# Ledger of designs, part 59: designed miniproteins, single chains, continued (5)

Each design is a single chain, and the fold is of that chain. pLDDT is the mean over its residues in the fold that is shown.

## One batch from the design tools (miniprotein)

Design m18029
Fold by ESMFold2-Fast:
Structure m18029 (fold): chain A 76 residues (1-76)
Amino acid sequence: FDKLKKELEELLNRLREAVRNKAPESEIRRLVRQAGLTLQQLVDKLGADHPKVKEAAKKAEETLKEVQEELAALKA
């Protein structure tokens, strides 16, 4: 399942790039949703307690938190 991990990493990189380039909120939301779905597929395949899933989830959570803070700063 290296493919799912790679896809998640690519989505997180695209998400960071979209935020940096001030992409439309709708596009950012779409990338967030897609990353969440890919992470869920990893959880479904390996289990939520698997070390590699926990590592991927932590990285995704950190990236999503950064994106959420950036969006909140732009709106507020």
Scores: mean pLDDT 76

Design m18030
Fold by ESMFold2-Fast:
Structure m18030 (fold): chain A 54 residues (1-54)
Amino acid sequence: MTLEEVREEVRKRLGKKADYVSIKPSTVDGPYDITGPIPEAVSRAKEIIKELLK
């Protein structure tokens, strides 16, 4: 799964809240580094990504 596919799926499930979530490749801990100014949006994005990578 590509980074772009992950971003599209997060945007699809979170809607407008996805605009407050940044997803970047990570090489040190897990496949992606997920950040943003809204903790709940970041938490939901992390849950979605964990489900996608199952």
Scores: mean pLDDT 74

Design m18031
Fold by ESMFold2-Fast:
Structure m18031 (fold): chain A 107 residues (1-107)
Amino acid sequence: MAEKAYEAGRRIGELAASTPGAKKVILVGAKENKEALDAAMRGAREGSQGKVEVEGILTDSPETVERKALSAAIVAPDMTVDEQARLSREAQRILAEAGLPLPFPLG
């Protein structure tokens, strides 16, 4: 788990660093998944080369479909809402490709 989370975080950090105007990567995980969240944050810091801030949020939501799920968002304030949403979807795709569980099924 942690190795997959680290590699996903690294790719998300690289995406953020290559995105003009990106300021922050936000990673969200359940309290039970702290180890994977910490690994993803470490990857994001390394992949971004310090060009963007990396923030981690721990949740205790009982509604989390997958306890080992991570969510990610890239914050780029100068982008439109639609462009910002596209970046966030790309970050979620990176997590899914790394084999990490999604917080909810894609409907």
Scores: mean pLDDT 74

Design m18032
Fold by ESMFold2-Fast:
Structure m18032 (fold): chain A 114 residues (1-114)
Amino acid sequence: MVTITQSGGGTVPTGGSVTLTQTVSGADLSRAVVSWYKQKPGQPKEFVASLTPQGEVLIAPRYQGRITLSRDLAAQTAYLNMTNLQPEDSGTYTDALFTDSGTYFGEGVELTVV
């Protein structure tokens, strides 16, 4: 069974930074695409960033220059570091993992920028 554990949400000041983490069990992170999405009530799911098995990074235009992605393959963990946080960055961040066996979603972490 594939499981995604998310962490790193909470309340952060405007102009601050946050690191969101995704820890994977039951699948090989080195062969998976990891993606982050933001959801707000009444709004469609917004793509934030993704990291491919080859280490290629895709970042949505509004987040360019503010996001860094990395992996620790031994720990089965992916990291999204976001800097210069603005109030519009508030929302529930849901991680997605795309593997050969299917697509899996984390439960989400809430980020509030004040």
Scores: mean pLDDT 84

Design m18033
Fold by ESMFold2-Fast:
Formats: structure tokens, C-alpha cells, sequence
Structure m18033 (fold): chain A 80 residues (1-80)
């Protein structure tokens, strides 16, 4: 449980870092960073319902990104 949650949080962190390096996506990076912070707070509080809900919101937001940006995110995740 905790290992999977921490892995997901680390993945979101990599995505935020990647988007933050692209000026055109500063607003999306800010939204993801806010969701990541809320997700970290939910994890620290043991609020698993909140954690899962925030994870769904992050996944939905990532699904709206253009294909070229998704490829850049995927490359960053593979590089770690």
C-alpha cells in the first residue's frame, strides 16, 4: 500500500518537474503541483479516500494533455 502510494507520488513529482520546464504548460504544472501537495497531505493524514480521489483528478488532467507532451513526460519517467 504505502510503497505503491509513494511510487505514484514520485511519478507525479517527475511529471510536475517536466511540465514546469515547459513555459507553455506553466498553468498545468501549477495545477498538478497543487494536486500533488493535496495528495501528499491526504497520504500523511491516512485519508485514502481523498488520496484516491486526487489521483483520479491527476489522471484525468494528464489525459487532456497533447500527445507530444505525453511523450516528453513518458521520456522523463523512463529517465527517472
Amino acid sequence: RDAQAQRFLATVGTIVDTLSSIPEYAAEAQQLQQLQQQMQQAFDAGDWEGFLRLGEQITALLGTLPADLRERIWDALRAR
Scores: mean pLDDT 78

Design m18034
Fold by ESMFold2-Fast:
Structure m18034 (fold): chain A 60 residues (1-60)
Amino acid sequence: SKQKEIFELEVDLALLYMQLAILEKARSKLSPEEQARVDAEIATLRKQIDELEKKIESLK
């Protein structure tokens, strides 16, 4: 159902936000080289979050 699909996507969104928070917190303890790698991962996660939020809104 549409409600089930929205719920599952909202759970996925919550998990992505948790992963983002973990990476941002960990970033402060890393070397500059590792920070660059993590910054790329954070950028990818932010893009995935934006795309998923748009998908959820399109279903409402």
Scores: mean pLDDT 86

Design m18035
Fold by ESMFold2-Fast:
Structure m18035 (fold): chain A 95 residues (1-95)
Amino acid sequence: SFFDIKEKLLAEEGKRDPEFQKLMDEVNEEAKEREKKIIEETGIYMEVSPLSVLRERIEEAARQGDAETKERYAEALLKLIDIIVKAFRIAKEIG
């Protein structure tokens, strides 16, 4: 499936780029903590996208004038998008 291919590509990229893996682990942890807080406060499950977390971190770094942090999150966002697009293309070709 698309999801299985995406997870495989993410794992392969994480092995090549440990800093990307570390950043994605932090982003995924933040997404899960936000989901947990929403459930605890509202009783409702709402999925939090890692893409949304990355975007918010880019915007926050930009507001603070932290160009280095902004660039790191922007590069991670572009890499994640590339992986998603590749997974979609592979899934479409396999059927």
Scores: mean pLDDT 84

Design m18036
Fold by ESMFold2-Fast:
Structure m18036 (fold): chain A 100 residues (1-100)
Amino acid sequence: EKEKKLRAARLTTRLMISETLLEKILKGEDIETIIKYLEIVLELEEDPELKAFLEEQLELIKNNTEENIEKLKELLREEIERARKELEELFGVKFEEPAE
């Protein structure tokens, strides 16, 4: 139970960070603002897997070519889907997002 709760908390953090970052990119926020957000999150993050993922994202944004931004969007979408699926598995219940 304790390990399950810690895993759920980490997955929720991963999901929230990935969703926030994707939203900022899709809304066309300044690259400098997105970089600052990622650097702050990296400084506070303790999960080594999430740190590695965020470091890869930061590298892609710092070299903000159109190709790198599109790759980053896809990586974020995949991470969001994975985190949601893992959370569903941990709680043993599938919740569908309300359509209304």
Scores: mean pLDDT 75

Design m18037
Fold by ESMFold2-Fast:
Structure m18037 (fold): chain A 66 residues (1-66)
Amino acid sequence: SKEELYIRLVAHELGMSEEQARIALEIAREHPDYSGEELAEEIERATGVRLTPREAEGVRNAALSI
């Protein structure tokens, strides 16, 4: 599926597990109004993975493409 493809792409690109990437994409969908910094903080809280604000914006763009 398109969702599975983006989960794998995000996981590979950002050094995450597929489960961490799935969680990150869901967080981006739930918080469309967050800044990249706010999104990165929420993703780190949920997954333990520290992203830059720009990387977190990349996750948002991926989520919007699903």
Scores: mean pLDDT 88

Design m18038
Fold by ESMFold2-Fast:
Structure m18038 (fold): chain A 92 residues (1-92)
Amino acid sequence: MEELEHLAQALQDYAKKQKEKAEKEGNKEMAETFEKVEKLANEALKAARQGDLETAAEKLEQVFRLLAEAGVISEEEAEEAIEYVRKVAAEA
């Protein structure tokens, strides 16, 4: 429960910083990607705080898929992260 909240908060903070960096560097595509990640991470955080772990896990899965599509992480890293998120949600 707290694990998904902490992960969602960390991803939201990370995405916000990366978006600001991309905007300063003129990388519009990367800025748009991190804006989407920030929104999904914020939705995951709200769901986790309400005890809706299924919705939190779903939103976090979307975050990791977007990060892999953008080349920030590998597809394998995204699959491992999604597996971890599903395990935490199921064990809560």
Scores: mean pLDDT 84

Design m18039
Fold by ESMFold2-Fast:
Structure m18039 (fold): chain A 85 residues (1-85)
Amino acid sequence: LSPEEQAALVAQAEATLEGALRLIEEMARRGDPEAEERARRLIEEAEEAIEYLEEDESLPPELREALIELLRRARERAREILEKL
């Protein structure tokens, strides 16, 4: 993976996570009961992905660290949404 490819993957992951969080926040604002389920699922999936990435020695360390940090931030934001429900 070139530095440009790594940057593109990080940007794509960030955009995907931001989109998911915005959807959950909008559902929560509407009082949609699915907001809680989606927040819990995002937390679970993020934790699983972090554990997987921590064990993946095939990825460049910088890419792995950047992806883990994005997932940790997304997990915390999802937890904050869940606390407000």
Scores: mean pLDDT 85

Design m18040
Fold by ESMFold2-Fast:
Structure m18040 (fold): chain A 73 residues (1-73)
Amino acid sequence: SEKKKELLKLIEEYEKIVKEYSSVETEDSEDAEIARKHKEIVEIVRETLEKLYELAKELGVTTKEVKEKLKKE
């Protein structure tokens, strides 16, 4: 099912963004405004990820398995 494949790809991409973005800005952010904006973006992307996980469940994709694969790369 191509819909499942595209959904998994989107989830993978968004989860990577949250992970990488959060890590980078944790250590090296001199500008408080930039750090705050990064936090805001991470929260938005994270919430989008939650919605994508729900959609995956609706399409019959196991959310647990999907999350495991994304974390593994």
Scores: mean pLDDT 64

Design m18041
Fold by ESMFold2-Fast:
Structure m18041 (fold): chain A 82 residues (1-82)
Amino acid sequence: SAARELMAAYLYLIAADVALELGQVETARRFLENALEEAEKAYQLGDKEGALKVFRLVSERARQIGDEELAKRAEELIKKLE
């Protein structure tokens, strides 16, 4: 179960990276939010390590696009796992 949520999170991260290459910041933001949500579900299903990796990747990309709120959400989740 957690594997499906984690794979969905990675697919959203890939989609966000493609959107950023195309200059579509708002599209990338939505994909990053979806990636964070799927990683949170994976964490709830027991994949803490996989979720942590996605939270870090979302935090990095959120900072790149200047989304301070999304970056803070990801960083708070990282702190809870560390």
Scores: mean pLDDT 87

Design m18042
Fold by ESMFold2-Fast:
Structure m18042 (fold): chain A 85 residues (1-85)
Amino acid sequence: MEKIEQIEALLRQGAAAARAGRPQSELDAIADQLARLVFGVSREEFLALSEEENRQILKQIIDDLYAAGKITEEERQTMLESIEK
């Protein structure tokens, strides 16, 4: 109950601050507090984890395609290299 109320309050505060042209540091602080309430981690930690998780998901898809015989070993290697850089 209280957690949902805090989330709603932070969303309203963030929207109001954005409309009022408040400094980015204030907007970032509201976003960090919201991320901590929703995900239990900081905004920066959440973004870093999501990027790493997305990379692992892509690698799994490539491996599954190779295991199914849909791509060659050479195509698999090229795809893996493209997601690393």
Scores: mean pLDDT 67

Design m18043
Fold by ESMFold2-Fast:
Structure m18043 (fold): chain A 94 residues (1-94)
Amino acid sequence: SLMEKEKELLREAERELTERAVAARKAGDDARAYGYIVGGMELREARDENIPLEEVIKTMERLIERHADDPAFVAALREALRLLEEIKEKVEEL
C-alpha cells in the first residue's frame, strides 16, 4: 500500500540520518550530529503517528527557521528536509 511504502521510505531515511549523525560525531561536529538526530526523530514520529508528509515538511521548515543561528544544525536539518521531499515525490509517483 502507499502508506506502507511511505513508512518504508521513512525508515530508510531515518537510518540514513542516523549514519550521518555517527559520521558527524566522529568528525567532531556535534551540532551537525544533533541536527541529524532531531531530523531522524521527526521522521520516526511521522511514521509512528501517521503524520502526513506535508505536515512533517512544515515542521522541519519551522525548526530550520527557529535555529537559523546554528548553521551546522540547520545544514543537517536541510538534509533531512531534502530526504522528506524525495520521499514525497516517490510516493506521489506511485
Scores: mean pLDDT 88

Design m18044
Fold by ESMFold2-Fast:
Structure m18044 (fold): chain A 72 residues (1-72)
Amino acid sequence: GDRQQANRLTAQGGGYVRQQRYDTAIQLYQQAIRLDPNYSQAWQGLGYVYDRQGRTDIAQQYYDRSRQLRQQ
């Protein structure tokens, strides 16, 4: 289902984050969110990548969204 595919894409995104291939990681996390917008781990992954790129304000928005989804 969409959540299972979102989980796989998010895991792949994490792999690219470890390789510092942030543009590819962002694309995978965005695809995961399109499949399952409630998948908090994909939002957290986007936050981490933008934080690593020094884009703290946008990173905080993604972290906040991930936290909100975990509370629902």
Scores: mean pLDDT 88

Design m18045
Fold by ESMFold2-Fast:
Structure m18045 (fold): chain A 70 residues (1-70)
Amino acid sequence: DEVRAEAERLAEQWIEGIKNAEKVEETDDYEIYKFKVDGKERYLTVAKGTSKETLIKVIRNGFETRAELA
């Protein structure tokens, strides 16, 4: 379960980053969030009105799917 363990660890880091993300820009069409993952600063552009809960769910599902394939 090496791939699963790695995927879960990465998912947790991304989820924590999203939970602590700050909105640095907002337009009529999109929002930009700034956060850190594995000590590196990252930016994510999302459709206006996208909740952090929705982003967390998408990230979790993506990592789970990848882990199940291994």
Scores: mean pLDDT 71

Design m18046
Fold by ESMFold2-Fast:
Structure m18046 (fold): chain A 74 residues (1-74)
Amino acid sequence: MGIDEEAVNKAMATMAVYSAMMSNDPEEAYEVGKKLAKIAPVEFLKEVAERTAKRLNAPKEVVDAFLRGLEEGQ
């Protein structure tokens, strides 16, 4: 099979979500969310964000900011 650019973008986006949730910075999470909405499906990013937030016990402010970034980045 050829290179699946969508799968590569999803993998990179997953790493970026993890970094944003670890930052504990709502503004950084919001900006990352806006950028990622342009390169991966928003529904996929929401699922990754919720799972990552639960695993890392990320603050609700950071999670909410990321999800708002995804919504505005669409």
Scores: mean pLDDT 79

Design m18047
Fold by ESMFold2-Fast:
Structure m18047 (fold): chain A 62 residues (1-62)
Amino acid sequence: GRPIPQEVLEFIQENIDVLVEGLSKEAKEALRNNPPKTLRDLFDIKDVDDALAFTLASGILS
């Protein structure tokens, strides 16, 4: 799939606690340490539910 732009990945890493407030601490750390490079990678994060992953993906590409 299309790679996520570096500027967007940096924004996600900086603001993860705000963007994914409902996620577990482990899921937030996984996103910070191993940022998704494609939308598929984002959906493959085990602690991110489908609705939240879709919401994040839509925000990234909009």
Scores: mean pLDDT 54

Design m18048
Fold by ESMFold2-Fast:
Structure m18048 (fold): chain A 59 residues (1-59)
Amino acid sequence: MSKMEQALELAKEIAREHSSESDAERIEIITDKLMKEFGLSEPVARVIAEQAILEVKAE
């Protein structure tokens, strides 16, 4: 898997774990985790976080 695919998978897992949190809170948690774990910039990590939440909601 690419680094971006790994980041999205982690983001989706965090989104599922924090399903009781608001979308805004989950975005901040995921964004921070992706920046720390994968060294992504904030805008890139935030876009992945938003995509992960949308995908998890569609499941």
Scores: mean pLDDT 82

Design m18049
Fold by ESMFold2-Fast:
Structure m18049 (fold): chain A 62 residues (1-62)
Amino acid sequence: GALEELVRQRAGELLEKKVRHEHPDAESVKVEVGKETITVTYVLDGKEYKEVIPFSEVVNWK
């Protein structure tokens, strides 16, 4: 439903914010929101990094 979609969108935004805070010089940040996990892919100094985080972990970030 709409509420579930909003929670998923917020979780993706929180993960993107966290990655950009930790790696402000990242050239590209891409977030993919799944049912159970959120995947963020970013490029730093020409090297691609990928982090997969459980959805439940991300929604509890402050």
Scores: mean pLDDT 74

Design m18050
Fold by ESMFold2-Fast:
Structure m18050 (fold): chain A 85 residues (1-85)
Amino acid sequence: KKEILEKLEEIRKLAEKVENKEAQETALAAVDTVTDMLKLGEDPEAIADLLEKAKERIETLEADEEIKEQILKLIDEIIELLKEL
């Protein structure tokens, strides 16, 4: 749980550097929603599904490739951690 929250915070910091507003808003909305879902004790599979959809959306948007790749990697790492719960 703590590791997931730390990775969500890393995504938030990276998203603030994203020039594309749609990509930035998508990443920040996903972080906020997932954080709330974790606090409410929502099903880890439901959280993972939401992150998969956010990942797919971010992949279609034009953004700085290095920052985008780092965000997508963090999302993948969170999804894997959720599957271990």
Scores: mean pLDDT 80

Design m18051
Fold by ESMFold2-Fast:
Formats: C-alpha cells, structure tokens, sequence
Structure m18051 (fold): chain A 64 residues (1-64)
C-alpha cells in the first residue's frame, strides 16, 4: 500500500543520507513529523531488530 511504500522510501532516503527527504516520506506515511535524531534512532532500532517497512509502519501506528 501507499503508506508502506512511503516508509520503504523514507528508509532508503535515510540510508543515502538524505534526512530531509526521509522525514518527508515518514510524515506522509504516518502523519507524524520525526526530527532527524528521532528518525535515526527509529531506523537504527528497526535495522537491529530486522523490522520490515510494514513492521515499522505498524509500530508507529500503534503509538499514534
């Protein structure tokens, strides 16, 4: 779906060092504006726990 695709795009942009674009994609996916530090912490956590973009989307939505 579109939200999952936006999380996937955000993760890709973050790994390329484009933090502004990564934040924009996450905001589009979940309606929450992450700071760069918050985004870094979340992406690092997700990668260590082998979370898919779908898992990341579900985690943010659960906290709403």
Amino acid sequence: DQAEADVRAARRAYLQGDYARARQHFRRAVGVDFSTDQLRAFVDYAMRNRMSPRDMLAAVRAQA
Scores: mean pLDDT 82

Design m18052
Fold by ESMFold2-Fast:
Structure m18052 (fold): chain A 83 residues (1-83)
Amino acid sequence: SLVLSEEQKEEIKEQLKKDVEGLAKLVGDPEAAEKIIKAIDEDLLDLEFLHALPQQSRDFGENEVEAARGILERILEEIKKNS
């Protein structure tokens, strides 16, 4: 597991929220961003899981919009498992 200080964890959370906002804008789904950001704030998502998702983008689609949609869907599935 990645060993992080509380300050580093908050920095990663803020960066992930920005990344999620960008993905949601790209696919036109602001509701997905709202749900995911809330889950990040409530610690329902593993930060290591979230941090690794961009490296898996090739598995979600051949273009930027398809990859973004796949990433958002994967995160939403993870929230359902942890809720």
Scores: mean pLDDT 72

Design m18053
Fold by ESMFold2-Fast:
Structure m18053 (fold): chain A 64 residues (1-64)
Amino acid sequence: SMEEKLKKMEEILEQILSLSPPEQHDDLRYRAQQLIEWAKETGDYDEALRQLEAMLSVLKKRAQ
């Protein structure tokens, strides 16, 4: 459902923030908000999720 996809985006954002320095958090939250707004306007929640998951994947590789 749409609500489940929104919750998943919030969970991914929390993981991104946990792997990022505090000074980047405002920018990351803003970018996530723009993706969520875009998904609401287009209905393309799967693409928004894919972009957030790709960002998380890059950060996880850097943390290793």
Scores: mean pLDDT 84

Design m18054
Fold by ESMFold2-Fast:
Structure m18054 (fold): chain A 57 residues (1-57)
Amino acid sequence: GALEQAERIMKELHAEGGRLGRILQTFGLVSQEQAEAIDKLPEEDRVKALAEILAKN
């Protein structure tokens, strides 16, 4: 499901030091403002945000 996929993506991004919001913005899934907000969230809330975005798209 979307949550399981989000957890997998977050684990890979954490290992690579990637910024989730910036990556989502680059792929056109969120606005710049949303990307900055996501990157300021705690890790657990970033997983939830990613799951919601994947469920929408």
Scores: mean pLDDT 73

Design m18055
Fold by ESMFold2-Fast:
Structure m18055 (fold): chain A 73 residues (1-73)
Amino acid sequence: SIMRDFMTFIVSGEVELAREIVRNKPEDLDALRRALRMVRDALEFGREFGLPQDVLDYVEAVEREIREKIEKL
Protein backbone atom coordinates (compact mmCIF):
# COMPACT_ATOMS: atom_id res chain seq x y z
CA SER A 1 0.00 0.00 0.00
CA ILE A 2 1.03 3.65 -0.47
CA MET A 3 1.00 4.24 3.30
CA ARG A 4 3.17 1.15 3.98
CA ASP A 5 5.59 2.26 1.25
CA PHE A 6 5.76 5.71 2.88
CA MET A 7 6.43 4.23 6.35
CA THR A 8 9.10 1.93 4.88
CA PHE A 9 10.67 5.03 3.27
CA ILE A 10 10.76 6.86 6.64
CA VAL A 11 12.27 3.88 8.52
CA SER A 12 14.83 3.28 5.74
CA GLY A 13 15.77 6.98 5.72
CA GLU A 14 16.36 7.01 9.49
CA VAL A 15 18.51 3.84 9.26
CA GLU A 16 20.57 5.26 6.35
CA LEU A 17 21.11 8.52 8.30
CA ALA A 18 22.37 6.43 11.25
CA ARG A 19 24.73 4.54 8.89
CA GLU A 20 26.07 7.91 7.61
CA ILE A 21 26.80 8.98 11.21
CA VAL A 22 28.75 5.71 11.77
CA ARG A 23 30.64 6.13 8.46
CA ASN A 24 31.55 9.79 9.13
CA LYS A 25 32.45 9.37 12.85
CA PRO A 26 33.54 5.69 13.21
CA GLU A 27 35.54 6.26 16.45
CA ASP A 28 33.18 8.77 18.14
CA LEU A 29 31.49 6.74 20.89
CA ASP A 30 28.81 9.41 21.51
CA ALA A 31 27.97 9.57 17.78
CA LEU A 32 27.83 5.74 17.57
CA ARG A 33 25.50 5.60 20.61
CA ARG A 34 23.25 8.24 19.00
CA ALA A 35 23.18 6.21 15.75
CA LEU A 36 22.31 3.06 17.75
CA ARG A 37 19.36 4.86 19.42
CA MET A 38 18.13 6.06 15.99
CA VAL A 39 18.19 2.50 14.58
CA ARG A 40 16.49 1.08 17.70
CA ASP A 41 13.75 3.74 17.47
CA ALA A 42 13.29 2.93 13.76
CA LEU A 43 13.06 -0.81 14.58
CA GLU A 44 10.43 -0.18 17.29
CA PHE A 45 8.41 2.04 14.91
CA GLY A 46 8.69 -0.58 12.13
CA ARG A 47 7.45 -3.33 14.46
CA GLU A 48 4.56 -1.20 15.79
CA PHE A 49 3.46 -0.34 12.22
CA GLY A 50 3.90 -3.95 11.04
CA LEU A 51 6.46 -3.39 8.28
CA PRO A 52 7.54 -6.40 6.13
CA GLN A 53 9.84 -8.91 7.84
CA ASP A 54 12.66 -8.34 5.29
CA VAL A 55 12.70 -4.62 6.21
CA LEU A 56 12.71 -5.45 9.95
CA ASP A 57 15.52 -8.01 9.41
CA TYR A 58 17.61 -5.33 7.67
CA VAL A 59 17.09 -2.82 10.51
CA GLU A 60 17.96 -5.52 13.09
CA ALA A 61 21.16 -6.33 11.14
CA VAL A 62 22.18 -2.64 11.18
CA GLU A 63 21.42 -2.44 14.95
CA ARG A 64 23.67 -5.48 15.53
CA GLU A 65 26.46 -4.03 13.33
CA ILE A 66 26.51 -0.72 15.26
CA ARG A 67 26.26 -2.44 18.67
CA GLU A 68 29.18 -4.78 17.84
CA LYS A 69 31.25 -1.79 16.61
CA ILE A 70 30.68 -0.01 19.94
CA GLU A 71 31.64 -3.19 21.89
CA LYS A 72 34.97 -3.39 19.98
CA LEU A 73 35.99 0.18 20.88
Scores: mean pLDDT 87

Design m18056
Fold by ESMFold2-Fast:
Structure m18056 (fold): chain A 85 residues (1-85)
Amino acid sequence: GLSIEQLRDQFKLAVKDGKESKEELEKLEKEGIKSTKDATRYTGAALRVVGSATELWLIAKRARELGDEELAKEAEEALKELGFS
């Protein structure tokens, strides 16, 4: 399995990608989908949010198995911030 250091690096990337993708979705929702390009960007951002949420869920599970309850809780809070529980 992944080391705790690798898991923390994955956590940082998943949080960053999830937040950036959520912001892109919110911008597109506010501005409206006006073109095929906008629709493609919306779909891509939505898939990235789901991908980041899945990664955060896996990180929380693996962190607990390794005894890093602090990282597990941080991953769960990041998951909630993306709108998942």
Scores: mean pLDDT 85

Design m18057
Fold by ESMFold2-Fast:
Structure m18057 (fold): chain A 56 residues (1-56)
Amino acid sequence: MKEIRVEYLPPYTLDGLPLPPTLAVGIKFPDSTSQEEFDKIVEEAAAKARAVLAAA
């Protein structure tokens, strides 16, 4: 079964350096997922992310 994690990284400093706001998206796949299926899903997700960013 595939799992999706979405994390928002708030803008704060660790060593006095400002960090831009960042959205991190992690997708966990089962070990049985083929490389071909994985690559296809990654490309689809990247395309959707680009479309959302372009619309914003």
Scores: mean pLDDT 63

Design m18058
Fold by ESMFold2-Fast:
Structure m18058 (fold): chain A 72 residues (1-72)
Amino acid sequence: SEAEELLEEMRRLFEKAKEAAAAGDFEAFLQYAGEMQGLGRRLVELGAPPELLAEAERIMLELEKIHQEMLS
């Protein structure tokens, strides 16, 4: 489904964001984070199943933890 494809793309971007964070590339991290926020919004707008929305929220919470660690 379109929702499953969007979540898969979000997971792909999350892996890139983690790589950017590990490399100390804050600008790349923020670009990937912004793209992931856009995908999360599209999942909500599509009325994705609650299980897919919950997984997207979990990924975004992990992204925020990494972001806070980079600011420390």
Scores: mean pLDDT 89

Design m18059
Fold by ESMFold2-Fast:
Structure m18059 (fold): chain A 60 residues (1-60)
Amino acid sequence: MADDLERNLKLNRGHAHQLAGLIEMAGTVTEAQVQPLVASLNLPPDLALEAEQYLRQHFV
């Protein structure tokens, strides 16, 4: 998961691991959880939008 996030979203390793951990802790990612999860990473706006779309397509 973290390696896939790093590769597909071009996140650095730290952000990829943080996001993977948050997804695992959530268990099932709902639409309502996508924006708060991505916001916790403090990504630039463009990367935040890409991460939100990726989570919606693969985990929601």
Scores: mean pLDDT 72

Design m18060
Fold by ESMFold2-Fast:
Structure m18060 (fold): chain A 117 residues (1-117)
Amino acid sequence: MTLSATASVGDVTVTVTATNVAPGTKKVGVIGILDAATGSAGAAVFAITDDGVHGAGVSAKAGGSGTGTAAGVTVTLTLTGPLTAEHSGGAFSATLDVETGTARASVTDANGKKGEG
């Protein structure tokens, strides 16, 4: 099973993809921040399973991707840039609901503009 959600604000697009979702996984959550000074994004990944909540970290550089694994779920964060000062201190989130097959993402810049998908 693969679930993906994409959100954009300005020229920045954040895509979160969960692959190889382990049996017993209910939801995958991602909460992250954008940093223009390093040209990167960092996030906490949470897998909610039958036995509890499992966490990992993931990071990506602008124009690249990064991968984190929590409870047998592989999460890929893909970030398109460039990251400008307007994006630094911006936040993103995604919720991938395995039981319903639905995925949602949001991204907000430092000026409070928001994209959802």
Scores: mean pLDDT 80

Design m18061
Fold by ESMFold2-Fast:
Structure m18061 (fold): chain A 65 residues (1-65)
Amino acid sequence: MKAILAEVIKDYTGKSDDELTLKKGDKLLVLEEVDDEYVYAENVEENKSGLVPKSVIKPIAELEL
């Protein structure tokens, strides 16, 4: 199973219960691309999953799980 490790490049406050609230420097495991604007990801430190705008993250590695 492939996942993308990404870094949050700017603070983001979730606009709904389905979105993650993020701090710059957080590490996310991207599990699925939802559409052109959003991914579904897990915050690796908080074990919390949700929607994340692609504009606030940078991919840093591909992981084989």
Scores: mean pLDDT 79

Design m18062
Fold by ESMFold2-Fast:
Structure m18062 (fold): chain A 54 residues (1-54)
Amino acid sequence: SSAEEQLLSGLRAIAQATLDFIATTMNLTYSPAERQARVDDIVATGLALRQAAA
């Protein structure tokens, strides 16, 4: 659904921004592949939490 597409897009954007902020603050460097994997993990966790709350 369009709502699910918007949710996925929003979660991914928040995950990317949050990860980048943490990486900068903690002086961490991720490869593009590592960054993508962590973003995907955050999105999956967010979706699982949403499902549990429903």
Scores: mean pLDDT 80

Design m18063
Fold by ESMFold2-Fast:
Structure m18063 (fold): chain A 56 residues (1-56)
Amino acid sequence: SSLDREQKEKDQIRQQLKQSLKTMYPEWSQDKIDQEADKRVPGLMQSIRKIRQASQ
């Protein structure tokens, strides 16, 4: 797919992950949440894509 599609999907996953992390660890700073989300996004993107393709 195009880089634009990947960027949009990545942003959406990142936002969802940040929300989840903030809920689980409300004591973390926004900077900490951002760093943790960025670290985990690539792996989550690959896992989600694989699951979606397997279910479709």
Scores: mean pLDDT 77

Design m18064
Fold by ESMFold2-Fast:
Structure m18064 (fold): chain A 100 residues (1-100)
Amino acid sequence: MREELKERLREIGRRLREVGERLLRIADEAERLGDEELAREALRLAIAAYIESAGLEFLSEHAKESTPVEVLEQALRAGEEFLRRAEEEAERLERRVEEL
């Protein structure tokens, strides 16, 4: 169970990094098109995604046998919820950039 949770934390962390990279590309494009507010919104979300990714990666690497399973489960739920919201926001922001 702990190993399965650690693998899931690594997978969600990887996907958060991917959405963070996507959000950085959105920020760059919005800045090029002169929408500073949209660029700032995308960059802020990218930073949050990278922070969450780093946290999940750190937990997956350093969790010990004494680490309560509840801590791993809580981190996984938070990461999954953040990922869903970040992917939805990335799609919304991409559509806004396409309309500029």
Scores: mean pLDDT 87

